Designed miniproteins, single chains, continued (3). Designs and how they scored, part 34

Each design is a single chain, and the fold is of that chain. pLDDT is the mean over its residues in the fold that is shown.

## One batch from the design tools (miniprotein)

Design m9157
Fold by ESMFold2-Fast:
Structure m9157 (fold): chain A 57 residues (1-57)
Amino acid sequence: AATDADVATVKAAAGVDDAGARLGAQLGLSISGQPATGLSREQAANAGKAGAALAAS
């Protein structure tokens, strides 16, 4: 599962809210097998944007 550090990394990279960041961190882990703290800023931002879209739906 995504950690609080992973959520913080996604939130900072994507500029999304906590709900979007949590979903993005978990989505990134599920797709890449890599924690968000181990992703590039670009990858973390993309995961956060996808998470925010899921949170909004």
Scores: mean pLDDT 78

Design m9158
Fold by ESMFold2-Fast:
Structure m9158 (fold): chain A 64 residues (1-64)
Amino acid sequence: STALEGLRNLLAKSSEYSPELLAGLAVQHLLDTGLPEEAARFRELVAQGVPPAEAIRELIERLS
Protein backbone atom coordinates (compact mmCIF):
# COMPACT_ATOMS: atom_id res chain seq x y z
CA SER A 1 0.00 0.00 0.00
CA THR A 2 1.04 3.64 -0.44
CA ALA A 3 1.00 4.08 3.35
CA LEU A 4 3.27 1.08 3.95
CA GLU A 5 5.71 2.08 1.17
CA GLY A 6 5.96 5.63 2.58
CA LEU A 7 6.63 4.33 6.11
CA ARG A 8 9.37 2.02 4.79
CA ASN A 9 10.91 4.95 2.89
CA LEU A 10 10.86 7.14 6.04
CA LEU A 11 12.45 4.33 8.11
CA ALA A 12 15.19 3.80 5.45
CA LYS A 13 16.00 7.55 5.60
CA SER A 14 15.45 7.92 9.39
CA SER A 15 19.12 8.84 10.07
CA GLU A 16 18.72 11.88 7.74
CA TYR A 17 16.10 13.46 10.06
CA SER A 18 15.95 14.66 13.64
CA PRO A 19 13.57 12.55 15.80
CA GLU A 20 11.11 15.49 15.91
CA LEU A 21 11.10 15.93 12.11
CA LEU A 22 10.83 12.16 11.53
CA ALA A 23 7.82 12.01 13.90
CA GLY A 24 6.14 14.93 12.10
CA LEU A 25 6.73 13.38 8.67
CA ALA A 26 5.36 9.99 9.83
CA VAL A 27 2.19 11.54 11.32
CA GLN A 28 1.57 13.66 8.20
CA HIS A 29 2.10 10.64 5.90
CA LEU A 30 -0.37 8.50 7.92
CA LEU A 31 -2.99 11.28 7.83
CA ASP A 32 -2.42 11.92 4.08
CA THR A 33 -2.90 8.18 3.39
CA GLY A 34 -6.19 8.01 5.36
CA LEU A 35 -4.89 6.24 8.49
CA PRO A 36 -5.86 8.55 11.41
CA GLU A 37 -6.08 5.63 13.89
CA GLU A 38 -2.51 4.59 12.99
CA ALA A 39 -1.40 8.25 13.35
CA ALA A 40 -2.94 8.25 16.87
CA ARG A 41 -1.16 4.95 17.69
CA PHE A 42 2.16 6.41 16.47
CA ARG A 43 1.70 9.52 18.65
CA GLU A 44 0.88 7.30 21.66
CA LEU A 45 4.05 5.20 21.15
CA VAL A 46 6.24 8.33 20.89
CA ALA A 47 4.53 9.86 23.97
CA GLN A 48 5.38 6.62 25.87
CA GLY A 49 9.08 7.10 25.00
CA VAL A 50 9.40 4.88 21.92
CA PRO A 51 11.87 6.50 19.47
CA PRO A 52 10.13 7.62 16.23
CA ALA A 53 12.12 5.17 14.04
CA GLU A 54 11.09 2.23 16.30
CA ALA A 55 7.46 3.41 16.33
CA ILE A 56 7.53 3.44 12.49
CA ARG A 57 8.97 -0.11 12.52
CA GLU A 58 6.13 -1.28 14.83
CA LEU A 59 3.50 0.21 12.48
CA ILE A 60 5.17 -1.44 9.44
CA GLU A 61 5.00 -4.86 11.19
CA ARG A 62 1.36 -4.24 12.16
CA LEU A 63 0.29 -3.11 8.66
CA SER A 64 2.18 -5.92 6.87
Scores: mean pLDDT 87

Design m9159
Fold by ESMFold2-Fast:
Structure m9159 (fold): chain A 103 residues (1-103)
Amino acid sequence: SLQALADALLAGAERNLEIVENLYKQGKASKEDYEKAKEAFERVREAAQRLLNGDKSAIDELARAVGELVRITLKALGHPDAERAGRIAERHVRKRLEQALAD
């Protein structure tokens, strides 16, 4: 289940990065937001790999990176509550990862 969750988080992160890239190409997202989205995606990928290799300390980093990418994506889409949504995503991901490791 941890592998399946990591795969799902990576797929979601790829989708969010694609959204920000497309918005950037349309002039609706800044270059800074696109660069931050790429950085957050790379952090998701690295933290997921560390977690799958048994590094439980990667849980917090993976959750934070997913939350940041969600925040950037929603901000680029013009959602007023992007920061709150990012924090909610971070908490949700952290709980799911902790549950997957307990099973």
Scores: mean pLDDT 89

Design m9160
Fold by ESMFold2-Fast:
Structure m9160 (fold): chain A 64 residues (1-64)
Amino acid sequence: SDKVDKALARVRSLIDKLRAQGKSDDEILDAASQEVGRLGRELGLSPAEVLEIMNKLMDYIESQ
């Protein structure tokens, strides 16, 4: 969905920034989780959309 794509792009950008700063996977996951929560409220994401985003972001973090 458009909202999921926007949220995913913004959080991936945050992950890339934190990775470049030398943050650990745990620190990145904590920050990403908080940002998904914020975007969920801002964009009106459903619980299913939040879960989809979190699963994709966990895979992204672990693939690096």
Scores: mean pLDDT 83

Design m9161
Fold by ESMFold2-Fast:
Structure m9161 (fold): chain A 59 residues (1-59)
Amino acid sequence: MLKTYAWAVLRRVDGRREVVAVGMVEAESEEEARAKVAERLRKQGIDLTGAEIVVTQVP
């Protein structure tokens, strides 16, 4: 069953944590949601080098 996950892409700039992008995705698991987000962002030409993808389930 598909679940809704909130996600954020975080990057460290000069020692500070910066939010680069946020969104929502539907997946069957948190790991699948993370994989879908990474694939989508890479296809859009967003550089994920040094970036962290955080995913959390929305009620």
Scores: mean pLDDT 78

Design m9162
Fold by ESMFold2-Fast:
Structure m9162 (fold): chain A 62 residues (1-62)
Amino acid sequence: GPVRARAVMPSPETGPGELAVREGEEVEVLGEREINGVRMWLVRTAEGREGWIPASTLEIVG
């Protein structure tokens, strides 16, 4: 099935294409890239919003 992750800390939206999440929020992982020297994951929320979030804010679950 799709790769799922959970936010272990809140992440604010700090730039274009980034996504804000709350601690404990679950997202679907769609991809991975390094952006501005930071490992970022492209994620989709339950609401269908997509954006980039630092990989350090997420843990893979299931």
Scores: mean pLDDT 77

Design m9163
Fold by ESMFold2-Fast:
Structure m9163 (fold): chain A 85 residues (1-85)
Amino acid sequence: MPKLSKEELETLKEIIEEGEKVYKEKGVDAMIEKIKELMEKHKLSEYAKKMLESLLNAVRENKDDPAAVELLFRLARAELEEQMK
């Protein structure tokens, strides 16, 4: 598995947390737009961009199930925190 830098892992965590906040306030479409905006603003590796795109696709497929969406964000944060150890 490609190893992300600590700085990039912290950036990904911030992007995911901001995305989850927008999701709770404005729903899936606004969250997708916010995460894409943050991906363009931050200089992320191809691997980091692919991870975020995977999360966005999973959320889109489960947009009618808020519990599944919340679980996806929780799992994404847990994976990043594990890689930071």
Scores: mean pLDDT 79

Design m9164
Fold by ESMFold2-Fast:
Structure m9164 (fold): chain A 66 residues (1-66)
Amino acid sequence: TNTNFRLTVNGVELVLTYEGDIEKSRKQAEEDLKRGSKKITLGAEPDDLDSMAEASKLFAEFYKRL
């Protein structure tokens, strides 16, 4: 598993990875946030620059919501 960035905010580990599907990642992260999960993972394939940019945008959005 390729993990590029991790940080902890208010006891929740937020992870950005260059692996996975952006839409599935968004849906899972929303469910994890609603459940009060201690880990939220966001990711996109590294070969798609637009998907990587979207994943970074999602990371910032979730960071602000924690």
Scores: mean pLDDT 76

Design m9165
Fold by ESMFold2-Fast:
Structure m9165 (fold): chain A 85 residues (1-85)
Amino acid sequence: DEAQVKRMERSIESFLKNAEAAIEYAKTLDEKKQKEIVERVKSGLDQFIDTLRQQTKTLSPASQERVERMVEELKKRVEKLIEEL
């Protein structure tokens, strides 16, 4: 479980870096293009979370709880990035 959880942590870090880059790029664009990028980030987040949750089904209950805490933190951090626009 630990190796799989650490792999998920790295995937979350990668997602956040990509989201940060997308939002920074959006700041250079007009409002219409900013909305398009925000919508893509939100859709990507939903798909990513669904994938993580499918992967956690084979983990111990304690590892599932750890990943769910990471998912909630990811949601909050992405929401904060979007608020920067």
Scores: mean pLDDT 87

Design m9166
Fold by ESMFold2-Fast:
Structure m9166 (fold): chain A 70 residues (1-70)
Amino acid sequence: SLLEESIKRMEKLAKEKQDAMTLISIAQTLARMGKLAEAKSLLEQAIRIAEEKGDDSTLEVARKLLRQLD
């Protein structure tokens, strides 16, 4: 799927740029597509990036979303 290829490309760029908010957005899209394991993995990565940057607001958002996928 072209959409799935685009998502994977955006994911790679967001990881390279350490963009936690973009990773959260991609994770929400993956969760809506039923790809819960991939979504959880991206949220865990976003949590790590937010912790490294001291971005408490982004950290709270990622943790809340991760809990909602349980």
Scores: mean pLDDT 86

Design m9167
Fold by ESMFold2-Fast:
Structure m9167 (fold): chain A 109 residues (1-109)
Amino acid sequence: SELEERARRVEEEARKYAIEGLKEAAERARKLAEETGSEGYENLARALEELKKEVESGKLTLEEVASRLAALADAAEALGDKETAEILRETAEYVERAAREAQRLLEEA
């Protein structure tokens, strides 16, 4: 079905977008951990790196990916890192919209 193929493409693009957002956030958190010696940034960097691996493995649904991205955005904001929090929130919102679009396409198939 053309709609099923479109749903698969939406999901694939959303996963790639999540991976890129996680990579950017992880690189930023890692740099801040190295510059400041902050255990909070070290823990955030590890959590972002681990989530990226789980997204790459295909184990998580897009809804689970969006939820975990939002939780890590809250963690970044709690550390005072508004820029990392914004990257993660925008990524979560994109993935959540893509999950809804993929579901809509599958319901029409």
Scores: mean pLDDT 88

Design m9168
Fold by ESMFold2-Fast:
Structure m9168 (fold): chain A 74 residues (1-74)
Amino acid sequence: MPSDEEIKEYALELAKKEFPGEELELVSLHELPDGHRLVEILNKTTNELIILLLKVEDGKPVLVSKLILPVPPP
């Protein structure tokens, strides 16, 4: 099973590939009851939250879905 660090690293690298040159910050990692992993990454450049749903298959993280949500203004 991949470590939480490996899952976070995989998620952050996916976000970096899609948003090159933007300032990305890992916010959280949650384990869901079905064994999926939910990773939240803040794009500081656009003020958007990137939510990645990952599964573990053959000991490796695999992207299931991605959702981008705007952060509400102050």
Scores: mean pLDDT 80

Design m9169
Fold by ESMFold2-Fast:
Structure m9169 (fold): chain A 94 residues (1-94)
Amino acid sequence: SGLFESPSILEFLERSEKLKEEAKKLFDLPPDSKEREELRKKIKEEIEKELEELEKLLEENNGVVGAAHVFRRKMIEEVLEYLEKVEEEVKKKE
């Protein structure tokens, strides 16, 4: 099955796992700390860049959605859902 370039998909998965691990670190940071706010901003900026790349690929392919595009979008949505869950848990601790 040659629908994906294995290195590209693996790199994307590694980035997604790293984002989830960074989001988990929000639990360990003090409430109202600058470090927590900076980490939150960094994670959101990285997610926004991934979404911008997906939108660009969709435009370059005249709106044709391939399996790789669907997979990447689903993973980004899972990271966003995880980040929102972590942020709510952090707020609950305050």
Scores: mean pLDDT 69

Design m9170
Fold by ESMFold2-Fast:
Structure m9170 (fold): chain A 68 residues (1-68)
Amino acid sequence: MADSRAAALATAGNLWLVAAEVDPENAKQYLEDAIKAYEEAIRLSTDPEFRAWAEKQLEEAKKKLEEV
């Protein structure tokens, strides 16, 4: 239930990261959307392995946002 939504949000975050790479003109907006998606996924998940993975994705998205 909540974990299913967390997985869906993380998938959305991954898609936003890809969008930022293929459309660099709008990268800032895509990266902000990815960050929000991963943060929400982390809040909804109770799985420590999933949370650790999502936190790494969140860090990557934040680093990319600093570059734009």
Scores: mean pLDDT 82

Design m9171
Fold by ESMFold2-Fast:
Structure m9171 (fold): chain A 99 residues (1-99)
Amino acid sequence: AGREAALRAARAAEEGALRGAEAGTAEDASRGGGEGARRATEEGERGGDRQARIWGGTAGGVAAIGGGSGYASGTDEAGVLGARAGARGARALGEAGAE
């Protein structure tokens, strides 16, 4: 369940980023991605367990993509050691669990 919330956030971020890119620059794509991830993470918090809350936050940080601002929503450990793992983490990390 928690992993599903993280994967949904990643997908929402991807869709938001694509919409932003159509409207403008890479900066707009980054903002769109962050917005999508925020909405999906918020839904995950409402319906999810404590696991979904953790993965949702991590996905939000990764989903910011071009910007590190969403990164702050991730956990200290997952964010720091997972800058690269975080990039795959919005989807794969949420399901596989980063080690």
Scores: mean pLDDT 44

Design m9172
Fold by ESMFold2-Fast:
Structure m9172 (fold): chain A 94 residues (1-94)
Amino acid sequence: MVTEEDIEALEKELDALEEEAAPTMTPELRERLENMKRVQLALARMELEDGKGFKEVLEKAKKGEELSEAEKAALDAALSLDTPLAKAIREYLE
């Protein structure tokens, strides 16, 4: 089970990685890291608040069930990326 402390630790770890890369950071790499950080934090927050993994959120969305604010944020974060995973999620929900 994810705790609030786990989310804070994850955010701190992601911030440290960004700072470590900063001297060699390109604008493209920075955008990619920010997007990955946003998705990771949204997924962790969803697990903390709802106690459920992302797979269960996808099942709820496919069935047309009402998503919590945390579940909606996690799904929106995942779908906002132009990745093979985002494409697979869109195809699954259709």
Scores: mean pLDDT 67

Design m9173
Fold by ESMFold2-Fast:
Structure m9173 (fold): chain A 79 residues (1-79)
Amino acid sequence: MAVVLARVKLDPDPEKRQQQLEEIVELLRQSPGTLSVSVTDVGPDEALVSARFASVEDARRAAEELSKLPQVVDVRVVE
């Protein structure tokens, strides 16, 4: 079991923020081995996204895909 932790910078416009967040959450939900996804709102322009994975390998692949998104400031895998 592994957890992916992503810090994301979002647009301060609520509509764009919602679209960016949905894109990130959907990418994680569609990733192989995803068990759960949760979001913690930090402020109008920042959120923390966490996802649990059945395997470390699936978590690492998801983290690599997340790192390609311009909104993702930092991404980590915790075993």
Scores: mean pLDDT 82

Design m9174
Fold by ESMFold2-Fast:
Structure m9174 (fold): chain A 101 residues (1-101)
Amino acid sequence: MVALPEPAEAMRSAGEALAEHARRALEAGESREFVARAVRTAMAALADRYAAAGDEEAAALTREAGRRMARAVLEAKSAEEAAEAIRRIGEEAAERLAALA
């Protein structure tokens, strides 16, 4: 096992990275369904690592953030809107994760 970053910092970093990834993928013509699944898969993988480390609360919040981000991608009218929504959801989740520390 590798040392996990602080969950709030990891969430902010992941949210920004996924927002940029989603923007570029949607601009490149990827389907919203494909991008939503990719975002959800990335967040589920992070959540699984927190669960394996015994941090069930961080895992649950991370999975919920992934579900909200995926929904936002499906509902977005533009690549920019999808990226902005992912970033906002990541920041909200990071605040909740910080409250657990």
Scores: mean pLDDT 84

Design m9175
Fold by ESMFold2-Fast:
Structure m9175 (fold): chain A 91 residues (1-91)
Amino acid sequence: DASLAEASARATEAEIERARALIEPLAEEAAEWLRANPELRPQLLEQLREELAKTDDPRRREIIELVIKGVETVDPRYFREALELELEALE
């Protein structure tokens, strides 16, 4: 059914566009949360580095490395880049 295939395609495109629209506000919110909770950063960094050590997929490693940089610097740019790579994997 062409209508069902078209509806499915539109739903996927709309979902990706909604996710894309959330990247910048989510990255900013993550940075603000880290600034408000600096005591949690060392624990998060330890957990992220442990996940990186267990990860052999190069794309997943790049995403984790960007999140680590985001937590270390509290710069939303790195969270934004990590979210963009996650979204590309869904396209």
Scores: mean pLDDT 79

Design m9176
Fold by ESMFold2-Fast:
Structure m9176 (fold): chain A 74 residues (1-74)
Amino acid sequence: MRRKGEELIRRGEELIRKGKELVDKGRQMLANAQNQEDVNRGIGTVLRGIGLIVQGELLIEKGKELIEKDDKEK
C-alpha cells in the first residue's frame, strides 16, 4: 500500500502542475480576447485546468490515506 500511495501522490502532483499551467494559459487567452469565441475558449481552458487540479488533489489525499493506513498497521 505504501508504494501505491506514493505513486498516487506523484501522479496527483503532476496533474496539479499541468492544471496550473492550463489555468495560466486560459487567463492569458482571456486577457487577449477580442470576441466571444476567444472568451469561450479561454474559459474552457481555465475550467480544464481547474479539473486537473481537483483530480490531482484527490489523488494526493487518497495516496496519503493509503500511506497512513499502512503506517498505522506497521
Scores: mean pLDDT 81

Design m9177
Fold by ESMFold2-Fast:
Structure m9177 (fold): chain A 78 residues (1-78)
Amino acid sequence: EEFKKLYEQGKKAFENGDYETAVKYYRKAIEVAKEKGLPVEEILEAYQNLIAVYLKMGKDEEADQVILEARELVEKEK
């Protein structure tokens, strides 16, 4: 429930060009999903959108850091 609401808020902010708000909601969604042990696939969707937001902002270094975080999640396969 919390993850879905945060993810939808992040997606809405991203669609509206409010990239700072989108980053905040996607980060919070990822945090909640990890704490609750949600499926990796759901967490990866939030990571993919967070990467897209950082790229839209021209924050390539931040996008690279998020890509590494997502890769670590996949390698753990938990």
Scores: mean pLDDT 83

Design m9178
Fold by ESMFold2-Fast:
Structure m9178 (fold): chain A 63 residues (1-63)
Amino acid sequence: SALTSEQGRALVAAILAANPAVPEEAATKAAAYVSTGDRAGAVRVLTAAGLSEAQARAIVDAA
């Protein structure tokens, strides 16, 4: 489902808190993809930033 602006900001903060090695730009871009309903795009961005596919999917599914 699409995220609100508040949910998007909360998701960015949660990604960065749990995964400090992920760049803020990548977390922001992933949250933007989730906000538009493109969960596959969000997973792709997070895996490109160094997360495993399983970790990326868990983050996106929790949003």
Scores: mean pLDDT 79

Design m9179
Fold by ESMFold2-Fast:
Structure m9179 (fold): chain A 80 residues (1-80)
Amino acid sequence: GLDEAREALASVPGVKRVVQAGDTVAALYDSLENAERAAQAGKEAGGDSVTHYAAVPAGEGYIALVSSAPPTDPNAGVPF
């Protein structure tokens, strides 16, 4: 579930910050490569409970995001 996804995000090198807001966990990284690896690891660790995962640029670097939010939530992917 999301707890396993959060642990996966926190274990990737270059992690700066990990946050959880409801059904979404996200982490900030210095590089897109680390954020992409983290998003994939978080999705795999979270399994079938994960509805969305992504690695995207943010103003402070790059974020990896994993969410179990309902697919009808338009803001499920906005952690920072």
Scores: mean pLDDT 75

Design m9180
Fold by ESMFold2-Fast:
Structure m9180 (fold): chain A 66 residues (1-66)
Amino acid sequence: SELEAEVLLTLASIYDALADKSPNKEERIELYKKAEDLYRQAVALGHPLAEEHLKRIEEKRKEIEK
């Protein structure tokens, strides 16, 4: 449902924010991976904003893993 997609997007955004605030590189990567998984679930449920957020988080994680 649309509500389920919204809940997943909200939870993903919480992990995304926690990752941005973490001073630890390994913790940041792990939190972004959790956000990515939740955004992928929101994409699967048809949330219109989820794909944009997923792409942004994947780019952030790849930059950190350099």
Scores: mean pLDDT 84

Design m9181
Fold by ESMFold2-Fast:
Structure m9181 (fold): chain A 74 residues (1-74)
Amino acid sequence: SLSEDEQLYLDTIDSLVRLAEQAVEKGDIETARRYVEAAEALYNRVKDSLTPEQAAYVEEKIARARELVEEAEK
């Protein structure tokens, strides 16, 4: 099971991904990129404590947010 700190990191990653998606919709691409980078940094901090299923879920949602930012930066 996850510690309280690890659960907090996962909840924070969820929030950062959501904020990144909202920033892309508003055209704040620089802000969106910063949110994705923060989510990636937090994921790297906790990934070894996650199950393969949890890791795959987190990686997929961060990857989708990254793709939105990269598409908007073209």
Scores: mean pLDDT 84

Design m9182
Fold by ESMFold2-Fast:
Structure m9182 (fold): chain A 71 residues (1-71)
Amino acid sequence: MSEEEQKIVEEVREIIEKYKDDKEKAAEEIGKLLVQHQHLKSAVKAMLEIAKENGIDLELVEKKAVEHLVR
């Protein structure tokens, strides 16, 4: 992974740890990061892998990302 990708992965892990008891909020914050980095496909893939490994619902993350894009 690039240093930029690694930093994004660390931010995802921090969100998951911060919102450990609120997976919907974790998914919302991860969805926002996906929108911010949507043009960096490798980062998007890394973020989704980390979310999946930590038991975050990827469909919920995608739903929150789409909601952020549409508004």
Scores: mean pLDDT 78

Design m9183
Fold by ESMFold2-Fast:
Structure m9183 (fold): chain A 80 residues (1-80)
Amino acid sequence: SEEDKRIEGLTFLQRKLLPIFEEVKKESEEKYKLFLEAMNEISDKILNNDKDFSSVLEKLSKVLSEEKVEEVKKILEEAF
């Protein structure tokens, strides 16, 4: 079902994003909080069938390196 595909996508995201979460947490508690807010926005968008992550990626560019933002973008494209 379409719901099963969304659950699989979210599970894949969680698995792939965990290492990035751990790196951000080591750098700064403030950056980690902003990262969590962006991840919550992704979850909300998925629940609303909205695949436009442009605003989330812009927010992540403020707390992650360009390389890590590109990594997150590829993970999102692979998940959904």
Scores: mean pLDDT 78

Design m9184
Fold by ESMFold2-Fast:
Structure m9184 (fold): chain A 66 residues (1-66)
Amino acid sequence: SSGLTPQAQQEIDNIFLGFKLALMEDKGASKKEIDEEMKKAGDTPEVRQAYDSAKSILESIKKNSK
């Protein structure tokens, strides 16, 4: 059970959603599919920033694995 504040829970949810979307794109999901999932999550600047950050982190991980 979550004992988090509503703000902290939202930030955690946004981070996980960002990584979900970044991984979907990396696996070949279309821009349309990513945009639709983002709209379902409310299409907030915070969700978009989490997605962009997750993409950057994923690219860094892939680069460091080579």
Scores: mean pLDDT 79

Design m9185
Fold by ESMFold2-Fast:
Structure m9185 (fold): chain A 84 residues (1-84)
Amino acid sequence: GSMVEKARELATKLANERIEKRKKDAEYLKQLGFTKLADESLKYIEENKEKIIEQARDMAEKLVRDEGLTPEEAAKKAVELLKW
């Protein structure tokens, strides 16, 4: 079993969960009248979803390989380090 493969899979799952939460947060902002902020957030997600997921996967792999983190720790940290 590959620790790297597990880290990449968990990072994919956690990145998708964060994307879905940010989509819900954006819909809530629309309800509050912050339409421009919400629309900008949703557009960014639409244009960058696959890139964001791959950045999380690559970071999780590096954290396992270079820092010796567990797959669970690496995946969580990789998503926390995303700048979006």
Scores: mean pLDDT 88

Design m9186
Fold by ESMFold2-Fast:
Structure m9186 (fold): chain A 95 residues (1-95)
Amino acid sequence: MEIDGAHVFALTVALMSLGVVKTREEAIEVAREIASMKLSVDEAIETISKKYGVDPEKLRSFLKTMENWLKFLKGMSPEKAVEYLAKLLDDSNIP
């Protein structure tokens, strides 16, 4: 199963929650990078874990806590998820 827009959104939010990504610009850059990955969900988790120095089990745990958001965003393209995240961060006045 390849990553979709819901996974792009959830993984980016997980990195923000873990304090790896702290600014709006970093979040959008990370989301675009994840969106460019043509990987399965498990491969994406391992790749992100290695790149950002986070525990892959923490990423899996955050995805599990975000199951309702994953259902809501299911079928969203990776590109649309990046646009949605950018707008959400703008509307939330996150610096």
Scores: mean pLDDT 78

Design m9187
Fold by ESMFold2-Fast:
Structure m9187 (fold): chain A 117 residues (1-117)
Amino acid sequence: GEAEEEGKKAKEYGKKAKTKEGAYKAGEGANKGGLLATKLSKGSGAAGAGVSGISGGTSGYLAKEGRLPGEEAGKEAGNSAYGMAVAAERGKGKKDGKKGGKLGAEIAAKGAEEGAK
């Protein structure tokens, strides 16, 4: 679906976010996207998107603090953004969940793209 496609973009940009600053930007995007998906969605899809977003944000924060290599943190942030998109789309039949997942994944992809520069 559209959210999964945006999540795939975040995953590919996350692989390129190899610096600690880049990984942090990718992680912030994943966290912000997950918060939006949670706000716009309901049920288990919203909870899964929120947890995935927090995970991505944590990885980026650890890279900023020098506790995780930027390359690994960027990949983890991108994978978390993809997981957020998939979790939101698992709410099949929930219109708001699908919209929240797409918008959250777009925010995560933008953050990862900025981190890849």
Scores: mean pLDDT 78

Design m9188
Fold by ESMFold2-Fast:
Structure m9188 (fold): chain A 100 residues (1-100)
Amino acid sequence: VPTDEEIEKAEAALLAQLDALIAASTDPAVVARGREVKALVRELARALRERDWETARQLIARLEEVAADIRARFPDDPVARALLTYLQLAIHWAREVLAA
């Protein structure tokens, strides 16, 4: 399992990428989804640091639901596609943390 410092560094790096994507978007609906993903990532990082594995699993499931919605509603938006990439990376990384 990664250290709390490693989780904090990963969170900070991901949040910086999400902030850049939100700033690059011209679609307020995509911006709203980006902000939701940012909030969920912060909650996921907290749950992982607190070793609250049940909450972490629930947040991963919620991120998967958000990813499915973004994929369905914004298939042609390049910012939404980039957001999906970072969201899928966050889900994969969190699952690896839970498996360790």
Scores: mean pLDDT 83

Design m9189
Fold by ESMFold2-Fast:
Structure m9189 (fold): chain A 93 residues (1-93)
Amino acid sequence: SRKKKYEEYKKRLEELVKSFPDNPALAPEIVRLGNELYLLGKDRETAARYIARGFLLYARSPNPALAAAGQKGIDFLRKHEPEVAAVLDELEA
């Protein structure tokens, strides 16, 4: 069910962020799960916050290819996704 998927993805995101808040290696999984949560349409603000956090972790990666991908994602979100752009501004303040 959509409710079970929402609860599962949200719990996994909460566990990843709580256990490894600054680990750039988890950025792909956080972004993937955040997008899945966003597509379920249950809580767009929570999904946007996880997507924003995931791309910020990407941009902070010591791997230059991942950092470049993260920055490109941030630039795209700031231009095209106002909900996520607002969260990026909040998290960078």
Scores: mean pLDDT 79

Design m9190
Fold by ESMFold2-Fast:
Structure m9190 (fold): chain A 68 residues (1-68)
Amino acid sequence: AAEAVEREARERLLEEARRAGVELASVKVTVHPDGSVEVDVLPARPEHLAAAFAVAARVAREMNERIA
């Protein structure tokens, strides 16, 4: 179910951000009808921008590899 996939992606994202020391202001996970996952993040601090985007890209890639 899309809800279960979204929950897993969100949990992985939050854990990866925590490990990387990145504070997130917002997180949006979208599961498309084809099963693909889109992850959008906004860092709480500008200095975390690159790290936040790297974490989001990695989680999206891993989730899409498992679904595709």
Scores: mean pLDDT 80

Design m9191
Fold by ESMFold2-Fast:
Structure m9191 (fold): chain A 86 residues (1-86)
Amino acid sequence: SEEELKEEIRKLVAEIAEILRSRGHDEAAARIEEAQKIEDPAEMYKAVLATLQELMATLSEEEALALAREIQPLVDRMGELVKKLA
């Protein structure tokens, strides 16, 4: 159902925020948590991607790659779910 897809998206966003906090990126995590308040899943996804892109630009190549390995599967899954709601 649409509600089940939206719930899975919210859980993925929460998991991304938790990973960011566990790695010391508290400001980025707070921005991801704020993105959860966006009603439209596609706009929420864009806000999450923008926050992650901004964070990645501030990290070393090694740190960015390590973070990407952790979060990319969650980001990809979120994109698939957002596409199903369109």
Scores: mean pLDDT 87

